# Designed miniproteins, single chains, part 91

Each design is a single chain, and the fold is of that chain. pLDDT is the mean over its residues in the fold that is shown.

## One batch from the design tools (miniprotein)

Design m3151
Fold by ESMFold2-Fast:
Structure m3151 (fold): chain A 82 residues (1-82)
Amino acid sequence: SLQKLADEILDLARMGVRELARMAFESVTDRLRQRAREQGNADTAAQLDRLRDEGLRAIDAGDLAGLQRVLDQVIALAQQLS
């Protein structure tokens, strides 16, 4: 589930395993971006692009609160793509 993946990404970031956290986050957001584009949902794809950049910055900065907010927004957008 996306919730489980979000929890795992947060745990990796909290432990300072930033490269794995970035890889997991990029994998999830890239897959959702592709799905949004395939559905012709340009607004959702643009929001996911923004959230991807914000999340990667949060991981690099060790901003766990910021990363949590980004992941919550990614999950909400993913539910709209179903």
Scores: mean pLDDT 87

Design m3152
Fold by ESMFold2-Fast:
Structure m3152 (fold): chain A 60 residues (1-60)
Amino acid sequence: GDDALNAATQAGVDAMRAGLSPEEAAKAGTEQLQKEIGTVSPYDRGAGAAGGMGAGGAGG
């Protein structure tokens, strides 16, 4: 139920529906996910399950 992940999934599905390749769908989803995370708030609370882990700067 993470809005950012949900939006990313929708973007990917939309790209697939438009007849784009899985690579382009993944790109669309990634772009949407990053946009959602970046625009949600500086606080990583509702950014989705990504939680700053696996997005970038995974710690040590």
Scores: mean pLDDT 66

Design m3153
Fold by ESMFold2-Fast:
Structure m3153 (fold): chain A 94 residues (1-94)
Amino acid sequence: MPMLSPEQQASLVRVIVDETKRLIEENNPDVVKALEKAYEQVAPLLSPEVRELLRELVERIKELVEKNAPKEELIKVLDEGLARIEAVAREEAA
């Protein structure tokens, strides 16, 4: 598959993060499964560095959900992960 532009990769990750936040706020038990499926679907479209950062974010959220971490911590980790991915995408675009 053709790789997405850095801006498109950042936008796609933002959509995934926003949807994951929605599922967390709704107390959806399938949050981790949905996030893992989203990652599997988008991974071939991402650069290796963005792919690895998103994979690490998925693993971190999975660990926190398994430990029954508070929603505020999950949201913070998602926001920090997205910010890091967006920073890398901006560097690749420059």
Scores: mean pLDDT 83

Design m3154
Fold by ESMFold2-Fast:
Structure m3154 (fold): chain A 61 residues (1-61)
Amino acid sequence: DPSATILDWLRARLGDDLVPDEVVREFAAYFGIDLSAPAAAYPEALLESLARLLRRPDVPP
């Protein structure tokens, strides 16, 4: 999708490592982040920071 939203970008970037949608929405509300905005409108550093904060910890088997 050439018009991928921030949420779409996070899903593509993190896949199964992304926290649940409810947590993503809560976090976005706390920081005033518009999840409906196109990812291309945001600097890569901000998107990477967001991805790090919204990544689930992976526990080895």
Scores: mean pLDDT 75

Design m3155
Fold by ESMFold2-Fast:
Structure m3155 (fold): chain A 84 residues (1-84)
Amino acid sequence: MLERIRELIAETNALVDAARAALRADPNLPLETLRATVDEAERLVDEARELAQKAKADKETMRQVILAEAAVTTFRMLVHVREK
């Protein structure tokens, strides 16, 4: 359980970081590509949150989940701004 939570957090962070780097390199990246990345990152972090709550994860693990959620939320907002 705890290893799975850590794996999901790491995958979420890596996905968001890679997407942010790609967007900085090409600000005109297709919105469909960005939306797919946001959807996958949200799915991963939501699963991490649910597993952490069920496992009554320690404070450090919950802190990592919160940080990953913040990264996903910030990236999602950036993508939504690009849609308008």
Scores: mean pLDDT 82

Design m3156
Fold by ESMFold2-Fast:
Structure m3156 (fold): chain A 69 residues (1-69)
Amino acid sequence: SAEEIAERALERAGSSTATAEQAGEVISEATGVPARVAAALVRGHAGSSTATGEQIAEVARTLLEEERG
């Protein structure tokens, strides 16, 4: 789920926030979207080089919905 993706990203970061690159890598593993593209989406959504679990989950949810078409 999107929430599980966010949790994994935060676990890898060892923090309450993850870098866009760390989040992008985890999203890429779950969705098949290239890590650089996922990282760019996280940065854009968060407005920052780091993102909260909620922001990561929002991006992951959007990408999972796109794959279900």
Scores: mean pLDDT 81

Design m3157
Fold by ESMFold2-Fast:
Structure m3157 (fold): chain A 90 residues (1-90)
Amino acid sequence: SSLSKEELEQIRKRLEETIELLRKIDELDPALVATLTELGKVLKDLGENEKAKKYVQESLEILEKLKPKISELEYEHLKSLAEKELESLK
């Protein structure tokens, strides 16, 4: 990663705050799926692979519940991003 550990920790904090806000508004939101996947990526870059895997798996579970409420294009895009991160985790 081109980002420093300090920058990754700052991004992590912002993503965690965003997730908390999104969960209070609507637990079935495409923005929540995208943010959980991005948090998983940041956690992986920080070496927290088990935690990263948990958040990416949660992202995919929410996405399946969202499938009837969003476009096929949006579903496939979000699924592609999450699956790519999941495959890269040990």
Scores: mean pLDDT 87

Design m3158
Fold by ESMFold2-Fast:
Structure m3158 (fold): chain A 84 residues (1-84)
Amino acid sequence: MQEEIDRAIELLESGTMSPEEAEKAAEIVANSTDDEQILRGLEAAKRASVEARRLVLDRGFPETDNREIVLKEVAVRIIVVGEE
């Protein structure tokens, strides 16, 4: 599973795929139970497509839908749902 997720992230970062392939790669990343893999997938998906990023957020962070998500690359934060 983790090897498949690493391949999906690499595919997203390559930029040599169709939008449908990008969405499918994001779905594979979203199936991970490892926060680090999901965060890496989010960074890759941000470069690939808006649809791919939405899939990773929606499925990868079900417990944190209403909270800040921290990206490790540069300590970037994303607020998923309204603050109040």
Scores: mean pLDDT 50

Design m3159
Fold by ESMFold2-Fast:
Structure m3159 (fold): chain A 83 residues (1-83)
Amino acid sequence: MLTEEQALALLDYWDSRSPQARAAEMARLGLPEFVEFEGTGVKIPVPLAFALGAKIDPETGKAVLTDEQRERALRVLERHRAR
C-alpha cells in the first residue's frame, strides 16, 4: 500500500499523461480509467484505488474500500485538485 505522498506522486505522473494515453494504457490492461466507490456514484482513478489497496468487487465492478482507505482517497484527491 502506498503512502499519501506516494499516491499524490502517482496522480501527478498520471496527470502528466494525455487523456488518450491514459485511456489506451487502461484499455491495454483490460481496466477502466475510473472506478466507482461502492453505491455512491463517486469515481476515482483506478491507479489511486490500487495504490490504496482497493479491491474491485467481481459482482458489481465497483471499488471496495475500507472507511479509512476511502477517507484517504478523498484526502489525496482533494489535495491533488488544490494544486
Scores: mean pLDDT 69

Design m3160
Fold by ESMFold2-Fast:
Structure m3160 (fold): chain A 68 residues (1-68)
Amino acid sequence: MTIKEGDVSKEVLDLQEKLAKLGYLDRKYVNGVYDEKTKEAVIKFQKANGLKDDGVADDETLEALKKA
């Protein structure tokens, strides 16, 4: 599974909720739309966890979020 900028889904909403709980995303951007702010939050999380910091939430990024 891959979630990226421009995506609108329940999976994006779940991703944003996890990022917000970890302090990477402001709650006001938890809206189910993978926008620029969500991409920035994903990049920060990826960088903090030694993952490729491209702002694309692939299976590896999503698995790391699940474990955090």
Scores: mean pLDDT 83

Design m3161
Fold by ESMFold2-Fast:
Structure m3161 (fold): chain A 91 residues (1-91)
Amino acid sequence: NLEKKIETLRKRYERLRADFERLAEANGGVLSYEEVKSLVLFYERIGLITKEEAEKLINFAKEKGYVTAEEFRQILDEILEERIAELKKKA
């Protein structure tokens, strides 16, 4: 069960990253704060990320103003590590 939960999180984050990378490619390699916010809130609305995960990503984008694919990957990896650690503590 724990392994399946971790796999599901990894797949959801990979999907979000892939969507970011596709949009960033069309926009000169970056997304603005408003574009990141729109993408992240969409993922929260459809239930693929939590409100807490969405808030962390939105705050990161707000501080940066523009986010590259590499920066987005880094923040997603950081959040994923935190979520995996929390799942392991509860198991």
Scores: mean pLDDT 84

Design m3162
Fold by ESMFold2-Fast:
Formats: sequence, structure tokens, C-alpha cells
Structure m3162 (fold): chain A 76 residues (1-76)
Amino acid sequence: VEELIKEAENEFKRAQELLEMSKKYRDLADKYADSPGARAVFEAEAERYERLAQSEIEHGNKLYEDAKKKIEELKK
């Protein structure tokens, strides 16, 4: 059970790093707003990192739910 919680924490930590990368690309898109091509590329990269972060969050949440379910089974 504790191992699932640690895995969830690692997934959330990776998600945080991916969200920081997405934010950097969002800032670049805003900085280069006068260049539609550059803006589109940076926005696409930001969305890509946001999707990766969302996947890590979903995996972490699933691991956390699996841990809760196992704890609940032990309390039956």
C-alpha cells in the first residue's frame, strides 16, 4: 500500500515538472505573439506538456485510489 502511495507521489512530482515546462512554452507563446508561426509552435508544445502532465496526474490518482481500496479491504 505504501509503495502505491510513493508511486503516486512520483507521478505527481513528474506532473509538476511537466506543468512547469508547459508554463515556459506558454510564456514564450505570449512573448512571440507578434509571430503567428512561432506562437503556434510554442502553444502546441505547451499543450503537449499539459497532456503529459494530465496523464501523470491521472496515473497518480489511480494509484492513490488503489491504495485507498486496499486499506478499506484491510478494515473489513
Scores: mean pLDDT 81

Design m3163
Fold by ESMFold2-Fast:
Structure m3163 (fold): chain A 80 residues (1-80)
Amino acid sequence: MELSEEEILEKIAEIVKPENKEEFIKKIKEAIRNSKSLLELAENLTLIILENLKKRLSDEEAEELRELVLKLLEIYKKKT
């Protein structure tokens, strides 16, 4: 079953555990809408995630987060 954009965003938030989940998801959605290239989107997503990470992720959490980010990038590719 292919995850929707909303489901991917929820799973990313579950791993990153931002202080304000609604604001975090809003920033990611704005990055998806406003990024002009796949590279710019990847850079913006990395910055948003890093600014919201309070602790080091486990290897398992980092791998899952990487897979979820790649799925968001694939959704962006299909829209552009």
Scores: mean pLDDT 79

Design m3164
Fold by ESMFold2-Fast:
Structure m3164 (fold): chain A 80 residues (1-80)
Amino acid sequence: GRDEIARKAAFETGKALGLSEEQIRLAYEIALEALRQQSNLGDAKRLATQQVRERVPKELQLEVIAAAHSAIDSAWLNVP
């Protein structure tokens, strides 16, 4: 389903960026929550960025944002 697509995308992007499994899990959880709360792609990405800025150390924010945005893009496009 959509949640599995999001999880796979976050994992692939996060692993490529050197994120830990814990950081990847946080990224996809933020992505799934943003997708639940927002009705459009841009708003979902903005909410995910805000949540990462509040919950993640500055040194990791860009990588976690990238993983979360990858999850949102893949889930929104329903890519297998």
Scores: mean pLDDT 83

Design m3165
Fold by ESMFold2-Fast:
Structure m3165 (fold): chain A 72 residues (1-72)
Amino acid sequence: SKKRNEILTQATGLEMRAMADRVDGELNGDQAAIDRANGIIAQVKTLYDKDKEGASVSDLEKGVKAIRETME
């Protein structure tokens, strides 16, 4: 559905942002930033797995919102 695709696009954006934050952490030797970014990447992967397992659009929307709320 269109709404499902929009949610997954948001999830992809959050993953890309976390990957960029991880690269910045690696360049600056900031282990706390690397760990935080890896945690966000893992949450996005869990969201993709839930989508593949047939999770509802509502559950995916709640998932992406929760991930976004953990990002500063």
Scores: mean pLDDT 88

Design m3166
Fold by ESMFold2-Fast:
Structure m3166 (fold): chain A 79 residues (1-79)
Amino acid sequence: SSLELSERNLNLHNDGLNLRKLTDELKNLANLLSLLDSEKGKEMQAKYDELKKLADVYDDFLGVVLRGLELRRRRLREL
């Protein structure tokens, strides 16, 4: 149903937002760790920068998909 599809899209969007928050928290942790061990901190920051890039690409792609679906729903409601 359209409700189930909308709920799945909302869950995907929320998962993307949660991934962003997690990535930001992990970057803050990496910064803290760099004060204790600069080499391990740098390695962790590099890994989180990769995850952040993937999260940004994911969000951009899903943003386009969600906008397209919303525009289609609005047009389908025009009788």
Scores: mean pLDDT 67

Design m3167
Fold by ESMFold2-Fast:
Structure m3167 (fold): chain A 90 residues (1-90)
Amino acid sequence: SSMEKEIEELLKKADELEKQGHLIAAKVIKELAEQARKLLKEGKEKLAKIYIEGGKLALEKYEATGKERDAVNAYIAAKLRVIGLELDEE
């Protein structure tokens, strides 16, 4: 699927960042991509898409600013959004 390709692209970008020494940005992007892949396997496409979009935003902001905090902020926002949606289904 297109989402599987987006996940693989994020994982590739995270690996490139890690090799360049951008360890925190690489870590949070990789974690979002891996969580998205798990959610896709579980059929939770809406939640997976939030993590994919979060990973893309983390990458975009980090490339724009060079600040690891901006990547972490995008990561936290994506995780909190998914948790909120899961609570709404209780």
Scores: mean pLDDT 88

Design m3168
Fold by ESMFold2-Fast:
Structure m3168 (fold): chain A 70 residues (1-70)
Amino acid sequence: EEFEELLREADEVIANADKLTPQQLRDKLQELADKFSEVLEKKGKEMDPEEFDRLVAALRRVEALLQQKE
């Protein structure tokens, strides 16, 4: 499923956040945030609650990192 790929991408970016340049981190986090937002907006209501919660949690972690890097 597309959301599983997003979760995996988020985990990889988060795990390596402090090892990426600010530009690389921002680009990856922005793409992830956009993808998460689009999936939640278009398909969130049709997702299993468990999958929805996992995606929301991942998005919040991505957004937190974006804020930290200003």
Scores: mean pLDDT 74

Design m3169
Fold by ESMFold2-Fast:
Structure m3169 (fold): chain A 74 residues (1-74)
Amino acid sequence: SERVAELEQFKFLLEALELAKKSEEEILEELEKKFGIKTKEEREKLLKEYENTPLSEVELELEKARELLKEREE
């Protein structure tokens, strides 16, 4: 699922920021490479969407998305 992949990527970026203390520029470059978002403004908008979200909420949404995929396989 695109939604599961999106949530896992942003969780990874948030964890990378916390653990490796990556700069905002490095995170924005990864967003361009992985999601094909060419403008800095669009990348910053996506980063801000998840930057202010607690990791626990991202994990909860990811679990919900995974459960929806599991139901489709059954």
Scores: mean pLDDT 59

Design m3170
Fold by ESMFold2-Fast:
Structure m3170 (fold): chain A 126 residues (1-126)
Amino acid sequence: MVSFGGIADSSPDSAVAAMLAAAEYQDVATTTDALKAAARAVAKTLYDDVDKAKGAVQKLVEAALHAAKLHPEIGPNVIAVLDYAKQLLKQAAEQYRQKDPAKAKQAEDAMKYGIDLLNEAKQKIS
């Protein structure tokens, strides 16, 4: 289980920018690592500020679709990152529920929205 209550990861915007730069370099490993960092930043956003979680997921999906469009050969790697993001969102929502039980439903709703959006992105890439 990943802890989101500790050290802050990069912001979703910074992670997306790094991913776009990596995609321009045509380096599969760098692009995949940048997308994984973006996935962690999105999950961290849900844990830190649940009201920003949906927007963060939208940015990750846009970045993933852009990477897959530029480099169709990395489609399976992008899909694996989206599955990783789904797992991280579930963990972040559970940890948020423990942190703020009064907003547990809001965290669950943000998680479900994110998972649905990530599943739609996977279908577009596959």
Scores: mean pLDDT 77

Design m3171
Fold by ESMFold2-Fast:
Structure m3171 (fold): chain A 65 residues (1-65)
Amino acid sequence: AMTPEERLAAAREIVAKYTDRLRVEYRGYIVLTGSVPSVEAAVQIARDLVALFGPGRVVLDFGVE
């Protein structure tokens, strides 16, 4: 099973494929803050993270620019 550190690293790798403007934190769940360049990037990041962690384990606190 993945450790919390491995989960955080995986979340950062997913986000980094789309943007460098999101901060990724672990607080018992994954928290994303900042901005994304498009709605399509936001949807892909959300889908990938929800697939890995589940919808109740991810907080999306970012805007689209």
Scores: mean pLDDT 78

Design m3172
Fold by ESMFold2-Fast:
Structure m3172 (fold): chain A 64 residues (1-64)
Amino acid sequence: MSWRENARRFLTTVLGFSPELADQFVDYLETLSREERIELLRKAATLHQENPSWSGEELLKKVL
């Protein structure tokens, strides 16, 4: 699987993003450096862990 497919699976399966929202976020992440991508994904995972009731849209709003 490509990095893109792995990121989509993580966002939809672990963080509860819709497939459409995950695709939008992955498109944004692909404009960033590898270091910035990892940092944003870690931030999203941390926010989800601390706030499991937040939707994917709320997580994305707080990460950006």
Scores: mean pLDDT 80

Design m3173
Fold by ESMFold2-Fast:
Structure m3173 (fold): chain A 88 residues (1-88)
Amino acid sequence: MLRERAEKLAEEFRELARELAKNGSEIKNPVALVALVLRLIGMAIEAEYRENITEEDLEKLRREAEELLANIEEIDKRAEEIRKKLLA
């Protein structure tokens, strides 16, 4: 069932956000960590509460999460560069 898959995806995003929040020592910039956690929670809300969610919507959310995870290092690096510039 499409709704069941959406609810499962939402829970997967929430679990990922919880793990990222607990193990955030892997991410050097605290603002980047918070932003990533909030983004994942936002995607979980989208998946769970979107009334007319389609298969295409689920695939887009999955791809967005994959891209987010693949770019964590780049996001953290950019956030650290900004932090260093502001502190210098």
Scores: mean pLDDT 75

Design m3174
Fold by ESMFold2-Fast:
Structure m3174 (fold): chain A 102 residues (1-102)
Amino acid sequence: GAVEYLERAIRYGQRAAKLAKDKDPDAYKYAQQGVRYLQRGRDYARRGDYRSAIRYGRQGSYYLQKGKDLARKAGNDDAVRYLDRALRHIGDAVSEAFLALQ
């Protein structure tokens, strides 16, 4: 469900942040900000507030995409791969949350 996909996205985003920390401080900050939004989205999904979960999931996606673009410029291919996985899981979480709203 949406919670499980958000939890996977959080784990991948946290791993990407650790990989970015020493190479690009801005990629690290954006990855951390994205993870914070995903954690809020997960908490809303746990309460059945799927509209808020979608909104916070999309905000998380926005910040993780910025982190990914910076990690790519820094040549941090490992962080890019983890951010790509996180972004895919956010997409799955948003799709599951939309299905729950019908």
Scores: mean pLDDT 90

Design m3175
Fold by ESMFold2-Fast:
Structure m3175 (fold): chain A 101 residues (1-101)
Amino acid sequence: RKPDLEKAEKIQKLIEKLKNSDKEERKELIREELEKGVSLGSIINALREVNADREEEIYAAKETLELYEKGVMSEEDRELAEGVLRAAAVELGVSVAEVLK
């Protein structure tokens, strides 16, 4: 399907941009793509493909929650963001509040 191909092409371009970006540039790309309506799940998959640090996944989840409050992100994206933050808290041996700081 042409729409499915267009989505795949956008994700591939995001992966290439992330590969060529430092941590701060990746945070900017994450925010931009989330604001454009790219799902948190697609962002997390792209970050994993480029072997990004857990810090970038935590950042994407935090940005998703802020954008959800503004009505930009879906309920599914909010639930995934909360799941990412809880998983990170468990992995780091800290509370969710400490992950959020």
Scores: mean pLDDT 79

Design m3176
Fold by ESMFold2-Fast:
Structure m3176 (fold): chain A 97 residues (1-97)
Amino acid sequence: SHMLEKLLEKAKEAIKNGDIKSLKKYLNEILKNAPSFEEALEALDELLRIAKTKEEVEVILEAGKKLLANAPDDLEIILRAIGLILRAIGKLLDLEL
């Protein structure tokens, strides 16, 4: 999706600039505008990989929790969302060490 790709680029730029307010805005826009839960999860995973600070990881984790809360009763989607949340928690622990 062109819109999702553009939002993802803006979220990546927010991470590059340490702009948490913009990152949170674009994460919410990704959740609202992604064509599918799977594409939203892929976008969040990509942002989590490049996140550099505890605060960046925490706002991505919050987006992942929102995605899980709104997930359909599809076990694959639910497990993928849980996997993202666990990866975010692991990255938070790494940043504290």
Scores: mean pLDDT 88

Design m3177
Fold by ESMFold2-Fast:
Structure m3177 (fold): chain A 74 residues (1-74)
Amino acid sequence: SQYQHYVDQYGNTDVSTLSELNDSQKTTVQQALNGDDIRSQQVSSVMIHIAIQNQGRGITFTQISSQAMRIVYN
């Protein structure tokens, strides 16, 4: 899958370091990455990618999750 490279790059990210997410959101993303659902792993990995690229820019979790969903599901 074209999104597997995001899982390969970001699937082992320490999500606790992502300032754009609160503790509950970090736990949700980490649980999705650790699960067996490939689509959830892809979405979570794309979310981490977006969060890292937008550090300090005031991007919201809703914007991150919405963009990741649109990228993975088209």
Scores: mean pLDDT 80

Design m3178
Fold by ESMFold2-Fast:
Structure m3178 (fold): chain A 80 residues (1-80)
Amino acid sequence: SPEEEVDAFIDKYGLELTEEERKILIELVKEGFSVETSAVALSIVTGDARYMEALEPETLLNLDFEALRKAVELAKQLLS
């Protein structure tokens, strides 16, 4: 499930999220974005690099930038 995928990502990288940040990641994953794309989008909209820094450089280089733009737009709507 999207919730299990997000929680596994959080546990794997030892991340601490607020309830609001976790809900945003879950909603992005539900909309079909990868957890990696969702984490980068969350970093961009919050100004918090923790989620992006958790990812390997190879993963960042291979991100779909069109999907990332859409994920950022959705994350901004979810924060409003």
Scores: mean pLDDT 80

Design m3179
Fold by ESMFold2-Fast:
Structure m3179 (fold): chain A 71 residues (1-71)
Amino acid sequence: MREVAERAIEAAREAGLDEVAEEAERRLKENPDDEKVMREAVGLVIEALDRAGHGATAAELLREASAAQAA
C-alpha cells in the first residue's frame, strides 16, 4: 500500500493538485504504518484526480490499490 500511496501523491502533483498531495503526505507522515490511513489517503487522491478530469489515472490507481490490499 505505501508504494501505491507514494505513486498517488506523485500523480496528484503532476496533475497540479498540490493541496490534495500535501494532505495525503500529511496523513501518511502522522500515521506512517497505518494501512487504513494509507488507503484513505489514496482514496482522497483518486477522487480528486477523477473530479479534475484525470479519470484514467484515477482508475489505474484504484486497480493498483485493490491489488496491494489483496496481497
Scores: mean pLDDT 81

Design m3180
Fold by ESMFold2-Fast:
Structure m3180 (fold): chain A 55 residues (1-55)
Amino acid sequence: SDPRPVVERIKVELGNDKALAEAIKEVSEKGKYLTFERIENGKLVLGVRDKPPAP
């Protein structure tokens, strides 16, 4: 992927328990960061990236 502006690794949709659990595991095991990306059609979209989100 080039360019990789915000979310490089995994984008998960809240409401899909498997994808969310896998994203959480990657955050914990690989030292990545879970980022709130946006809301689409009333669902939360989360991303996993190598850098922490800027507050």
Scores: mean pLDDT 59

Design m3181
Fold by ESMFold2-Fast:
Structure m3181 (fold): chain A 87 residues (1-87)
Amino acid sequence: MTEEEKKQFEEAKKLGLGELFEALKTDPEKAAAMLREEALKVVEELLKDPEKRQELFDLLDTSTDEELLAKFEARMDEVLAKGIAAK
């Protein structure tokens, strides 16, 4: 691993996302499954908001595993980079 990847992994661990970050690099199918499971948990809190619930269902139904991982990895990279820069 590069020095940058090590710093990103440590920041991910602090956010409780260490397993997901590792899976993104080593097992993308597992990472996609984990993201879908987390999204389903969030749906229960959004059930009172049908617009947000439908948006999440559409995302899960229409996105390929590759597209879902790419979108999540981009968001994760932004969050981790901000965390690293703040130190």
Scores: mean pLDDT 65

Design m3182
Fold by ESMFold2-Fast:
Structure m3182 (fold): chain A 75 residues (1-75)
Amino acid sequence: MKREEVLKWLREKYEKEKRPDLERLVLAAMEAAVEVAKNNDDEVQLEQARRLIELARELGMEELAEEMERELEEL
């Protein structure tokens, strides 16, 4: 699975559930997507995905962070 699909999943989850606590995570995902498009680099995509997982944990979304980390490892 491509990194772009993970970022898309995160945005869709927020739009569907309308959770306020996901707002910051969605913003970070959008910024990561822009950076990836700008650099066109798979390594940048991977690093941004890891930063999103870290941010999710800092926001107290441990379950979401573990789910994203598992999906990233299965790629």
Scores: mean pLDDT 62

Design m3183
Fold by ESMFold2-Fast:
Structure m3183 (fold): chain A 82 residues (1-82)
Amino acid sequence: MTPEEQKELLDQMVERGRAALDRLRSLGASEEDLARVERLLAELERHAARFKATNSQADYDAALEATRELDRAVQAALARLE
């Protein structure tokens, strides 16, 4: 996978995270769950921006881990809804 392909995937992951947060707000997720997802999304955005600046594998790996953490939080929040 090229650095350009990695950047495209991270952009898609950020977009998906933003859509998930908007959906959780629409479904009436708790303030605690929304705050957690917002924090993790911001963390993912920071790691993605860092990778775009550095092109380093370590920064890409950090962004992927942030994506996994965000996905777990989104799934947990959805599971608490009706």
Scores: mean pLDDT 87

Design m3184
Fold by ESMFold2-Fast:
Structure m3184 (fold): chain A 110 residues (1-110)
Amino acid sequence: GRGEEAGKKAAEATEKAAKEGKAEAAAKAAQGAGKGGIEGGKGSKNGTAASAAGMGAGGGSAAAMMGDADSAAGAGVAAGGGAAAAGRSGPEGAEGAEKAAEAAEKGAKE
């Protein structure tokens, strides 16, 4: 559904930034994906999805600070996965996943 597609887009935005060697942009994308995933998980009461998204966001930030864009991409995939899981849990989860995709795409372009 739409929530799963949004989580996938969040992951793709982070991967694209990482492939372009933009570690800071990849970190911002992973953080955006994580924030939306946390909101979706809270709204849908899916704590596992919120936790996965939060861990992905934190990992992405750490990786980028260390200059590792590939690790930031991996964290963004984890955050996007959390968002997708939230998206499956109901309308509030799907809204959070869509916000994750928008925030990740914006971060990747900065």
Scores: mean pLDDT 76

Design m3185
Fold by ESMFold2-Fast:
Structure m3185 (fold): chain A 88 residues (1-88)
Amino acid sequence: MDVEELEKEFEKLVKEGKLTPKQLAEFMLRAIELGAPEENPLMRFADELMERLGISREELKEILRLIVEKGIDAGEEEAGKLAKKRKE
């Protein structure tokens, strides 16, 4: 799957109201791994999350992997730890 196919599937699921947090995490992870451009909606979401949490792209990838593999709670816990570490 290329970046354009990934973006189209993401937009379709958003429009249908069928997008789960796990699917969103999977789509963002794939967009990052494929090197999607900054103009891609998934990369814009990733960039906003990185700014909000004060984390790097590599740290975001780890959070997204945890969400895909272990569920949203595991990703949120890791994100919280990283955000606290940056404030200290």
Scores: mean pLDDT 72

